# Designs tried in a protein design run: designed miniproteins, single chains, continued (2). Part 81

Each design is a single chain, and the fold is of that chain. pLDDT is the mean over its residues in the fold that is shown.

## One batch from the design tools (miniprotein)

Design m6792
Fold by ESMFold2-Fast:
Structure m6792 (fold): chain A 74 residues (1-74)
Amino acid sequence: RQALVDHVLRAASAILDGNAEEAYKHLVAAGELLGRPDEAERIAQKAIDELKAGSDPVEVATRAAQEVAELARR
């Protein structure tokens, strides 16, 4: 669980820094730890698309973290 939290926090930090590539890597890694890589790729791609559309990075990071947490509950 700590490794999962670390990847989510690193992804959130990358989103706040505008680093889409780093955010994608950490969201996918979190998904692999949960056995849900395809769902994590979908979450990561949506976050990148929202950042490109000029969405608030804090809102994007919060949503991505919530969706990863939802995967952990399934």
Scores: mean pLDDT 79

Design m6793
Fold by ESMFold2-Fast:
Structure m6793 (fold): chain A 61 residues (1-61)
Amino acid sequence: SMEELEKKLEEALEIAKVMAPKSVYDDETIRKIIEEVLKGLNIPEEYREEALEKILKEVME
């Protein structure tokens, strides 16, 4: 469901903030960490690219 997807995306963002802090890693490494988080949470392939870009923007701010 969309509600379950939204909860997983919120969880992915919180995990990414902890695992991929911008003060430690470069953009390329942060992207790879986020990709692994999205994969680990079984986010459907069709949403991964959009989710990656949204989470990357939030982490890099």
Scores: mean pLDDT 81

Design m6794
Fold by ESMFold2-Fast:
Structure m6794 (fold): chain A 65 residues (1-65)
Amino acid sequence: MSEEFKNQLANTILELAKDNPDLKPIAEEIADALKSGDIDKLNSILQENEEAKDLFLEALDKVLS
């Protein structure tokens, strides 16, 4: 995954969650894992939290559109 793509995806996740205080901490964890390239941490977050998984998939869809 390119650095540019990771940054775009992370920024999109943060933007989607900015007005939702319940999602913001989850979005920040996903963004940090993406920017650091920690795939194991990212996978753990997505497996532990359905909201994190949904947020990631929504951001991915928007970035790929």
Scores: mean pLDDT 80

Design m6795
Fold by ESMFold2-Fast:
Structure m6795 (fold): chain A 73 residues (1-73)
Amino acid sequence: MDDKIAELEAQKAGLEARAAASTNPQAKALLQQAVALYDEAIKAYKAGDLEKGKELEEKANQLAQEAYSLLPA
């Protein structure tokens, strides 16, 4: 559990850095939404709600991928 929370916190920090560096407003908004969902996933995992945590994590990953599709390769 602690390892999973640490992993999600690291992913959240990475997305926050990407959002701060992004000059594309749509990509920035999607990255910020993904960060918020990772925060909710972390809270769910800390509360022991593994199913909710996984669903929020998967949704956050989808938004991050959508944001990356809008950024230069």
Scores: mean pLDDT 82

Design m6796
Fold by ESMFold2-Fast:
Structure m6796 (fold): chain A 84 residues (1-84)
Amino acid sequence: MSKEELEVEIKIAMGRMLFELAKREEDPEVALELAKKGAEIMKSAGTEEAIKLAVEELREVAEALRERGHEEAAEEVLKIAEEL
């Protein structure tokens, strides 16, 4: 594995971790911040695979927020997914 390939894999792993934390977070402001950071890291990986995974994970974060009654935060997370 090259340094470039390793950097991409690390970014994907970090983004996935942030999205998993966002799905479990009870505070909608913290969940939204985690989702934003995850999306930024996945976008910085510069691969179509990372973008596709980020969109799928952000949709799951939005559903978790909706189930907790945080519709506005869920809508903001979906906007992040649309902008990727």
Scores: mean pLDDT 85

Design m6797
Fold by ESMFold2-Fast:
Structure m6797 (fold): chain A 81 residues (1-81)
Amino acid sequence: KREEELREEFSKLNEKQLKLFKELLEEGLRLLERLEENPDVSLAERIVAALLSGRPLSTPLEEQREHLELELKVIEELLKE
């Protein structure tokens, strides 16, 4: 499962790296929210969102958001443990 694969990958990171990644993903979610509200936003912002989600630039914003939310969930669970 994708969640299990992410948990395995992220478990290799130390607490400091997990916290930095969490901050980056939270920023990515804020960026995606802005892109969803304003479709005229720059291509550069869309590229950044795609990079943060780890998905191709052509990926729908909703799917990019789902991917970022899943990554954030896994990181938060690892930080809680």
Scores: mean pLDDT 71

Design m6798
Fold by ESMFold2-Fast:
Structure m6798 (fold): chain A 97 residues (1-97)
Amino acid sequence: SALAADPNNAEALLAQGEELFAQGRLDEAEALYNQALDLFLQQGNREGVARALNALGRVYYAQGKRLLAIALYEEAIRLTNGNNPEAQANLAALEAE
């Protein structure tokens, strides 16, 4: 896959992935979220990495991959020094089951 130097491309990939996730197109959403993750990692954007990991966690949970979803939510929380309300809410809801 081609590397993109444009920070706006990572945001666009997250937005498009969210649309695909809402449609139940989980494999396609996963591919776009992984592309966004790669871009944020190259940029050293920890907040962007956490957002992409949270999005991937939601995909894996929807696929029944509970333990993988938990690990991704925990990593998103860790990368934001405990300041990730969306990942915290997703993790808490999952652990309450």
Scores: mean pLDDT 85

Design m6799
Fold by ESMFold2-Fast:
Structure m6799 (fold): chain A 60 residues (1-60)
Amino acid sequence: SAEEEIRRIDEELRKRHAELNAKMPENGSLEDTVKYIAESLILTGEAVDREVEIRRRARA
């Protein structure tokens, strides 16, 4: 179902964020922090786009 696919996307997003967090240096610079925020936003945006597409296909 669309709900199951969305749940899987949410779980994948959580795992991807955990991986991104694990790659952050302990003594990161401001530049490292900005890049982390940018990557986090990209991951979230991609997940939202996939959810929108799944819901659109489920309604077709």
Scores: mean pLDDT 80

Design m6800
Fold by ESMFold2-Fast:
Structure m6800 (fold): chain A 64 residues (1-64)
Amino acid sequence: MPSLDQVAQTQNQVRQLVNQAKEHLRQGNTQQAQQLIDQAAQLIHDQLGVDPQVARDGIREQVA
């Protein structure tokens, strides 16, 4: 089970990756944005134990 500190740290990292992905999408850099989305989803899976598909779908909703 993730610690409260681990959850907070993961949320901050995910937020930064989502913001970077949004900026790349604004610039038309869809490949870079997709890599950042995948990285954020993988981080959620690895650190918080969320299903990879659920994590990816959630990140895509945040970026959209």
Scores: mean pLDDT 79

Design m6801
Fold by ESMFold2-Fast:
Structure m6801 (fold): chain A 85 residues (1-85)
Amino acid sequence: DEVAEALRRVAEGAAAFAARYGLEEAAAEARELLLRAAERVESDPEEAARLVAEALTIPPRALGMELDEERLEREVEEAARALRE
């Protein structure tokens, strides 16, 4: 339950983060995978772990194409604040 809620919060933070860099589609894909992982955590932990791993490959691919590193650092801080709220 708490792990599923944490995954949903991470998904929301990641989506807001990536959208600011014009990576909205990549963020939506990662968010969907993390939300599916949250649904699977209690019933199929192995599938949940696979979905999380897949979601984690998306930002590096997208960021390698359009990343502004200085803005990335600011957005990581903002996403962390959003996850705490």
Scores: mean pLDDT 64

Design m6802
Fold by ESMFold2-Fast:
Structure m6802 (fold): chain A 64 residues (1-64)
Amino acid sequence: MKTIVTEAKDPEVTIELYAAGKGLKIVEKTETRWVAEGEDGTRVTFEVEGEKLLIREETSEKAL
């Protein structure tokens, strides 16, 4: 489990760029939480907290 905290003025843009860079597809969107999944089994949860973005990466299949 890897957690990254970053400052994002536009969290939507930051999430889209992060997902695109990692080959992830956004599968869920809410006002405060987005979920993206990669074809390799990577699942990333983005939590929006004001101007901060928490990126939690879970890769249960990465070690398999």
Scores: mean pLDDT 74

Design m6803
Fold by ESMFold2-Fast:
Structure m6803 (fold): chain A 114 residues (1-114)
Amino acid sequence: MELLDEIDKAYQEKDLEKLRELLEELKEKLKEKVPILSDELLEQMEARLREIYKTEYGLDEVEAEYRVAYTFYILLYKIEELGDGAAVMLSAIKTLKLEETEDIKELEEIIKKK
């Protein structure tokens, strides 16, 4: 089953634990495509997205978790489509206004050389 179909099914079933499991799988796939991504950076992205969806958009816990998982899926899809994981991830990180980490600096250095 494609990850998107699994995410949609978990959302329809309101299966919060399954949404969290799928999010962890998506994070691992992102690290495979962009090896400089740390667990700390991915956790910051997850936490910030969840905060935005719950606080700014007023979504419930299941809807917020679904939106987080879907956002990570879209990032993975864009990386595969565009072939530029560093650019996709740096754009997302800057949009989310995450705390500066060594991984962010490495992504910026990769982009500067293009």
Scores: mean pLDDT 76

Design m6804
Fold by ESMFold2-Fast:
Structure m6804 (fold): chain A 89 residues (1-89)
Amino acid sequence: MERAKELIERARELALEGIDALEAGDVARARELFAQAQELYGQAMREIQRLEEEGRTEEAEELRELLREQLAEIRRAAEPAAEKILAAE
């Protein structure tokens, strides 16, 4: 559980840095940061699956809910930045 939480938290930090980069107009850096965040989220999902395989289903469910909530928040935060970049096209 702790490893998955660490991965989710680290991915969130990278995603927020990516949003900041988008707001600043640094699309290339934002893409790199988002790619790193996606990789860490993938690792977190792998750890969640491992917890389920070990029978730790309650912990896996808690982590999936946390992950979905944070991804929804990040997506919502990124939407205005993405619109701004697209409008600047």
Scores: mean pLDDT 76

Design m6805
Fold by ESMFold2-Fast:
Structure m6805 (fold): chain A 94 residues (1-94)
Amino acid sequence: MYYKPSEELKKLFEKIGEKRETYTEEEFKSLMLKYIQKLVEEGKATRDPEDPSTYKLDKDSELAKFLGKEEFSVGEALEALLEKLRKEGEEVEP
C-alpha cells in the first residue's frame, strides 16, 4: 500500500533528499530511520546516557513537534509515523 505524506512529513524527508509523492509503509520506516540517523550525526538528537534505546531532541526540532515529545525510542517514532499515515495519510494504489 502506498501513502501520500503530509506536508509535515515532506519537510522531514526533504532534509534527507527525498521528494517522492508516494511511499510504502516500509519505505516510510526506512526514511524515518535515515532521518533519525542524520539528526544524530548533526548533533540534533542524542542518545540518553542512562538508556541507550532512548533519544533526546530539542523542543524546536521538527521531529519533536511531529512526535509531540522530546524523548523517544526508535520503536515509538515508527509507531507514531504509522499512526499518522493511517489517520491522515492518503492511501493510493501503486
Scores: mean pLDDT 73

Design m6806
Fold by ESMFold2-Fast:
Structure m6806 (fold): chain A 92 residues (1-92)
Amino acid sequence: MRELVEETLERLRAARSVEEQREILEELVAELRARMDELLAAGAPREELLALQRELARALVPVVREYLAALGLAPEERAEAEAALARMLASG
């Protein structure tokens, strides 16, 4: 997971368009879901899964915020998205 996140962060920062950034994020989300499903199938403890989720959220927050800024969201929509990210970090 860590190598996947780091590779995706490099790709996302090098992206030339909002559409390319969206595709990279969609690929990351799909891969992370697949990895979480594999861990669940292997019987990983819930606490371990939550710890991994918190670590990933913390690593992705700056990149997701940059992407949200690039999307040109309305101030209310962006504030809601940033508040959701803050809640994810606080729940860890």
Scores: mean pLDDT 69

Design m6807
Fold by ESMFold2-Fast:
Structure m6807 (fold): chain A 72 residues (1-72)
Amino acid sequence: SALIEAAARRALEAIRAGDAEAALRHVEQLTVLGLSRGEREAAIAALREIHAASTDPAVRRAAQGGIAGLEA
């Protein structure tokens, strides 16, 4: 999905810029897109990339929470 790819790209750009607030917004958007559009697998893959790329504990927790919610 172009929307999931765009949200993932923006989250990774925010992480590289040190903008945790922007990264958190894009993590939330990815979780919502995965649930509302039935694109759970694509959203989980994007959230796993974000979790691996981030050193911020809040961003890492949010990404892991999103993955858990999409797997339920």
Scores: mean pLDDT 85

Design m6808
Fold by ESMFold2-Fast:
Structure m6808 (fold): chain A 69 residues (1-69)
Amino acid sequence: RLSNEELAEKILKILIEEGSVSMSELSKRLGVSKGAISRALKVIRKRYPFLRLVYDRKTKKYTLVPSSS
């Protein structure tokens, strides 16, 4: 019964601590569906637009990168 906002905060903490993580890993660690992860990632993008969430196609992982010029 985690809200999308609570789930977004947990995902953000994992990304900060580990640098990169896949949707499948997030789903397993948090015990939620991939759909719930997708919704939570949208919350992160809305609240933290200055953080670049980059997807690596080869590793299938999301990484947070600081958006500086």
Scores: mean pLDDT 77

Design m6809
Fold by ESMFold2-Fast:
Structure m6809 (fold): chain A 78 residues (1-78)
Amino acid sequence: SLIDEQIELGRETLRRLVALGVTPEDLKKLAEMGREIEKKYTDPDEIDEAFLEYVEKHFSPEVAEVVRDYLERLRKLR
């Protein structure tokens, strides 16, 4: 099901981020920034772009690539 695919995508993404040295505190900051961006933007594309810009500015290029892949795959799952 699409829900099972979304759950597995989330698990895979978390494993990849942890392998790159992303900490629980980093994950909390990402979640907090995601919520703040969603308050400012309504368009899903603008939300994704703003979030990726934040990740690219504050994390490694490898972390940004994982987040970009996650958002692209999540978009295809609706």
Scores: mean pLDDT 84

Design m6810
Fold by ESMFold2-Fast:
Structure m6810 (fold): chain A 83 residues (1-83)
Amino acid sequence: SDLELAQEALETAKRTLEYAKELVESGSATIGEGIGMVLSGIGADFQASLGSSGDGKELAEEAQKVAKEAIKAGMEALKVATG
């Protein structure tokens, strides 16, 4: 159902945020590549949840919020690294 898709998108967004934070802290990949993976995964999952109604919409909105926080964290790391 759309609700289940939105729930999966939220879970993916949360995992992606955690992964993005770990990449920033460890420097194991280029920060740009990490951000690219975050954007790619979130874009696909959010598109799948687009058009959800009721509870599904709320989960999709939360997933988008978590995704934006992940991107912001990556951008802040880039700013610190590059000035």
Scores: mean pLDDT 59

Design m6811
Fold by ESMFold2-Fast:
Structure m6811 (fold): chain A 90 residues (1-90)
Amino acid sequence: SPSKEELLEEIRIIIEDAKKYLSPEMQKLVDEMLKVFEEGVRNNESVEELEKKLNELFEKYSPKLSAEEQELAKSLVDYLVEKYRELKKA
């Protein structure tokens, strides 16, 4: 199984690559979500607290996003929460 550091780097690469094709507002949301994710890993935060913070960011940005971007952002929250659970087990 990959180390925590390897999983975090893989997630960063995938997200940074996808981010290139997003609007400026969506890029800001993604950057803030990644920051919350990385700080959560560093501080050994609970999955529940991470999910709460990611959902709070989504709610903050959602009025500035298209319907398509809102669905993509929800998918990103789910993806990051699941990856965080994997990191907690590694």
Scores: mean pLDDT 84

Design m6812
Fold by ESMFold2-Fast:
Structure m6812 (fold): chain A 83 residues (1-83)
Amino acid sequence: KEEKIKEILEEMRKIEKEIGPGTPEFVEKTAELFKEYVRLVGEIENVEEAAEAAILYIDGKITGDEKLIEEAERLGREVEEKL
């Protein structure tokens, strides 16, 4: 389960390096991976934080708001640390 979450995060980083953040293509490709991430984490105790991180990340990538992306990454790290 934890191994699967790491695989998803690695795939998202790979997509970010190849396409770059803030594009509709990046959002489309990463949205499905982030849904899977939230689903897996949602089966664990931190579902509320995971959901908040997902919403902020998607919104930040769509709007190009770096502050939303930073907050989403911070919350995502907190969720990962609790796993």
Scores: mean pLDDT 68

Design m6813
Fold by ESMFold2-Fast:
Structure m6813 (fold): chain A 92 residues (1-92)
Amino acid sequence: SRDDVVKASRQLIKEAQEVINQLKQKYAQLSDESDRKTLQGIIKEIQAAIAEVQQALADNASVAELTAANLRLGTLVGMAKMYLWVLDREEQ
């Protein structure tokens, strides 16, 4: 239903914002310039995807359009979590 997709959008936005906070904390502790640039790029991509989902919600976009936006955001969040896992492992 539309309500289920909207609930998923809101949950994904909250998760994405938490992941951004984790990425920002990691950015502050990194000394490698390449990793810092990669991480900054990931943060910007997630922020753009959050804005896309928020705009789709504001515009009362179709279930299909909102689902597509949710899939893009969810994919970026999943990739960011994997990158955080790799960076954490490199510090151990």
Scores: mean pLDDT 88

Design m6814
Fold by ESMFold2-Fast:
Structure m6814 (fold): chain A 80 residues (1-80)
Amino acid sequence: SPSREAILLTASLSTLVMRLDLLLRLKAPQAEIDKTVAQIKQTIAELERFMKENDLSPQLRADIETEIAYAKARLAEAAA
């Protein structure tokens, strides 16, 4: 179902953001950080496209938008 697919994509985004935070905290190699940043950007784009193409409940849409906003904020902090 679209709701199940959206939940799984959102969980993947959350996991990638947690991975980015861990890599930054451990001062991991730049190549691993860059790869994770690229994966986060791709997952945000996929979620934004999915939300445009599917009628999701207002609550689920709000939850996804919150996770995307958080991911974007974390990317901005990592770039500073």
Scores: mean pLDDT 89

Design m6815
Fold by ESMFold2-Fast:
Structure m6815 (fold): chain A 68 residues (1-68)
Amino acid sequence: MSEEEVLKFLTSIPGIDEEKAQAIIDAGYKTLEELLNADPVKLSKIPGIDDQMVGNLFSALAQYKQSQ
């Protein structure tokens, strides 16, 4: 899976723009599988990321899991 696919997924989430998506990727979340195994507390510590964005991200990940 390419970083471009992760970036596209993240930018589809309400409140997450390209800069925030890139910050998540730069923090080491380069695949959707890594995001599925991510610690919500660690995600909220990424610059520009808040608890609401983390909540929206995990909701989007739950929908993605159902499509696999």
Scores: mean pLDDT 79

Design m6816
Fold by ESMFold2-Fast:
Structure m6816 (fold): chain A 65 residues (1-65)
Amino acid sequence: SMREEIDRLYKEAKEAVEKGDRQKLDEIFKKMAELAQRATLDEQRYIKKKYEEVLELESERFKKK
């Protein structure tokens, strides 16, 4: 299902942030954008929420010296 695909990408994105793999994170964001193009409005809101959660995690990692 669409939600399972989004949840999988979110998990991969969190792992990429933890590993500092910016190339992998960029690829995942591109996949999220592609899913959003074929998603319902509710699914688009869910993708946006997960995307914003990943950006917040990356921001917190950036604050570490």
Scores: mean pLDDT 81

Design m6817
Fold by ESMFold2-Fast:
Structure m6817 (fold): chain A 71 residues (1-71)
Amino acid sequence: VDDVDVIEALVEIGIAIAINYVKRNPTEETYKEAKEFVDRILEQAKELGLPDEVIERLKKQADEDIENAYK
C-alpha cells in the first residue's frame, strides 16, 4: 500500500469520528469543534504529502457530511 493511501485512510477515519460526534450531539459547539478538527487533520495530512486535490475532495465531503449531521 502506498503511504499516501494510508494517510488518506487515517484522515477518513478521523473525519468519520468527527461526523459521528456531531450526529450524536448536534449543537453549534460540536459542529464548530468538528469542523476545526477536520481542518487540523487535513493540514497535517498535507504536511505528510497528501495531494492538494485529495485534500480538497476530503474537505468538501467532510463539510457536507458534518453539515448534514448537524441539520
Scores: mean pLDDT 84

Design m6818
Fold by ESMFold2-Fast:
Structure m6818 (fold): chain A 71 residues (1-71)
Amino acid sequence: LDELLKEAGELAKEAVELAEKLGDKESVRRAIELGNQALQAALLGDEEKVKEIVEELRKLKEELRKRYEES
């Protein structure tokens, strides 16, 4: 669980940085919301929910990275 939460935090941070570089305020908000959801799920001991959020953050980061590379 701790490793998953750490991964979620790192992915959220990277997604925020990419979204900020793109000027995409909605993606900044989405990354922050997902990071907060991961923390809440971890506090409840919901490891499956943290895994789902990590996957969503990975997809968000990948999409933002591709958009940044295209810019």
Scores: mean pLDDT 83

Design m6819
Fold by ESMFold2-Fast:
Structure m6819 (fold): chain A 58 residues (1-58)
Amino acid sequence: KVEEIEKELEKLATELKNQPGVTDFEVAQKVAEFAKEKGYKAIVRVNDDGTVSVKVEK
């Protein structure tokens, strides 16, 4: 349930991160807004190795 939404948000963040001209800040904002619309709070981290981690809280 929570794991499913975290997976969706990580996929979204990765797709946004790969868009030309999109900053890490913009990725974090868009993912957090998407989570909020679904009733969740998301913490987004872009790691030094370029991977994206998302933690979801209700």
Scores: mean pLDDT 75

Design m6820
Fold by ESMFold2-Fast:
Structure m6820 (fold): chain A 68 residues (1-68)
Amino acid sequence: SRIDELTAEFNRRKPRTPEEFEELGRSMGLSDWVVEQLRRILERYPDMTDEQKLNVLKGLTTHELREQ
C-alpha cells in the first residue's frame, strides 16, 4: 500500500529537517498541501519522536486521499 511504501522510505531516509521531509514528500508524490501541513506541525511540535512524525505523515496522507 502507499502507506507501507511511505513507512519504508521514512525509515530509509530518517528525515530530520523540514527540507528533508519535503524531499521525501516529493519523491513519494505527496501533494504540496500535505507537505505544508507537516512543516507547520513540525514547527509547532519540534520535540516529536520519529514514530510521532511518521504517524502525522500517515494521517495527513490518509486525510488527503479521503477528500478526493
Scores: mean pLDDT 76

Design m6821
Fold by ESMFold2-Fast:
Structure m6821 (fold): chain A 84 residues (1-84)
Amino acid sequence: EAQKRISEVLREAAEAVEEVDPEAAEVLRELAENPPTTPVQIVGTALLLVAMAEELRSQGHEEAAEILRRAAMEILKIAEEADK
C-alpha cells in the first residue's frame, strides 16, 4: 500500500526533525495522517521536503536536512514502484 508507506516515511521524518524544527514536524505529521495520493500531490510533497531540507541546512541542521532529502527520494521511489 503506497499511501501507508508514504505515511510511514512522513511520520519518521517528522520525528527526526521535531527537536530542531517542531513546526516542520507538525506539518509532516499532518501529511502523514492524510498522505498524498495523486502524482501531483506526491511530487508536491517531495518538493516541500526538499525545500524544508534546504532551509534546515542553511540554519546548520545538516543531519535533519539529509533525513528530509532522503524522505523525499523514498516517497518518489514508493510512487514509482506503485505505478507498476
Scores: mean pLDDT 82

Design m6822
Fold by ESMFold2-Fast:
Structure m6822 (fold): chain A 98 residues (1-98)
Amino acid sequence: MGIRVKSIEVREEGDKAVVKVTLEYDKSSPEAVNALASITTALTLLLMERGAKLVSIEETDNEVVLTFEAPVSKRDEVVALVKEWAEWINEKSERGEL
């Protein structure tokens, strides 16, 4: 499998919700590298429509960590969207479609 969502971490910091999404990807797969850019851009745009913002991107050898901030009032909406997106990514990855 080229790309999968490894974890979603949610933390509240006062009036903000912080959502960390960790993606695992096969760096040796050109398809995985290309798909990663498209997938992360699509998620970022989707969450920005809901009032979230991307605050950091951290890359390691086989992982990318995306950190988003949203108002705490939007926490449940943003978390639900991230979970639905993650399930879709992982299902596509299991079928070899990513």
Scores: mean pLDDT 81

Design m6823
Fold by ESMFold2-Fast:
Structure m6823 (fold): chain A 94 residues (1-94)
Amino acid sequence: SALEEQIKAIVDTALDEIKRLSDEGEPLSSIRGVAQLMAEEVRELLKDEPPEKAAEIARELKEYALERAKEMNLPEEVIEIIEEVFEKMIEEIE
């Protein structure tokens, strides 16, 4: 769907920026900021969805983002930040 394509594009864009920041040796706080902004944008797009459906989509996006982060060879501490941000988003939706 157009919504799924838009959400994946947001995640992909955020992961590309996270990779750039990580490769440039930027602080983990900067990386967390990008991940948090991504989560806020995703939540806004899911705002009109029923909470159960929004949580389902958010869990699928978490799996997608973590798989891509591993494929991009992001450091473990960066992957942990991505996981924490998605878990917090899911908790706030539920």
Scores: mean pLDDT 87

Design m6824
Fold by ESMFold2-Fast:
Structure m6824 (fold): chain A 87 residues (1-87)
Amino acid sequence: SSVDESKEKIREGKRRMDKLIADAIEKMRTSSPAERTALLRALYEKLKAIVEETSKVADYSDDENVQELVKMRMDVEALGLQVKRAE
């Protein structure tokens, strides 16, 4: 069903986001302040793209899909605020 297909797409998107976050955290451990700001900005743009891509294919008739997408969007917005504060 389109609901089940959307659940799989959301899981895939979340897995991609989690990997990007983990990779960024590891890189930041040895990064200068300037490199850290650049990594945060790059991470924000990549996560935003994943959320936008996932949102386009999601079946919004399923409440769980809507809730997960809202959570993903909020996480990206929170990172965006961190990027603005670092600049």
Scores: mean pLDDT 84

Design m6825
Fold by ESMFold2-Fast:
Structure m6825 (fold): chain A 85 residues (1-85)
Amino acid sequence: SDKDLKEGLEIIKRAEKILKEAYDFLEEALKTLSEQEQQEALQRFSEILGLYGQTLRYAGQGDLELARKLVEEMEKRVKELKEWL
């Protein structure tokens, strides 16, 4: 339905915003981190990228409930990354 398409697009836009905020934060943090901490930060970011890809897939398939849960997991992982840094 048109409502489901709009909701799916809103989920995707939210996921993109979360990803951009994580990327911008990581880019600044990498300038001051040790080599080992950079590897750990990049691994955490890679996991967020994986969740982003899954969000796009499920939103595109119309599984909006699962897509919303994946965005919430992205937000949690970004918060954990910021608290770790």
Scores: mean pLDDT 88

Design m6826
Fold by ESMFold2-Fast:
Structure m6826 (fold): chain A 70 residues (1-70)
Amino acid sequence: AAAAFREYLRALVEGREVPDPAAVLAAGRAAAPAFRAGMEEIQRLAEREGLSDEELVERVRALYEELIAA
């Protein structure tokens, strides 16, 4: 779970094509509790408002940046 999430973030910073965002979201939910809570919130937002794959990727990146800044 954590390794898959780190690979996703590496792909994002390297500008490589991002794997299936839904699978990455699930991997993030299985990671540390803080990542899981943030991923669950992003998923609820996506279900409520509808988000594109690009918007999902951006929110996941922002969550990661916020958590490492703390």
Scores: mean pLDDT 68

Design m6827
Fold by ESMFold2-Fast:
Structure m6827 (fold): chain A 102 residues (1-102)
Amino acid sequence: KEELVKEAEEHYQRGLEALKAGNYDEAIEHFGRAIGYYNAALGSGDPRVAEAMLLLAEAYYKKGDFETAKHYYELALQSARDAGNEDLVKRAEELIKEIEKK
């Protein structure tokens, strides 16, 4: 479990760096891997899964793929609800509402 969490955290951090640099395809790859490792280690009930899904959606949004971004925001909302994290639920709901205007 600890090794998988460490792999998830390393990919999460690399995804953030790629997103800041405007390397959206690289960010998508890293956030996708982070989600896979977090799910394998912690299951869908951990708020880190929802957090990584929000960033994956953000990378698609920045790339201009609004349909895929909305899909991942909706998955992040469900993951946040499963985690019982009210702040993540509200953040995902706000982002879905914003993207529906595009």
Scores: mean pLDDT 85

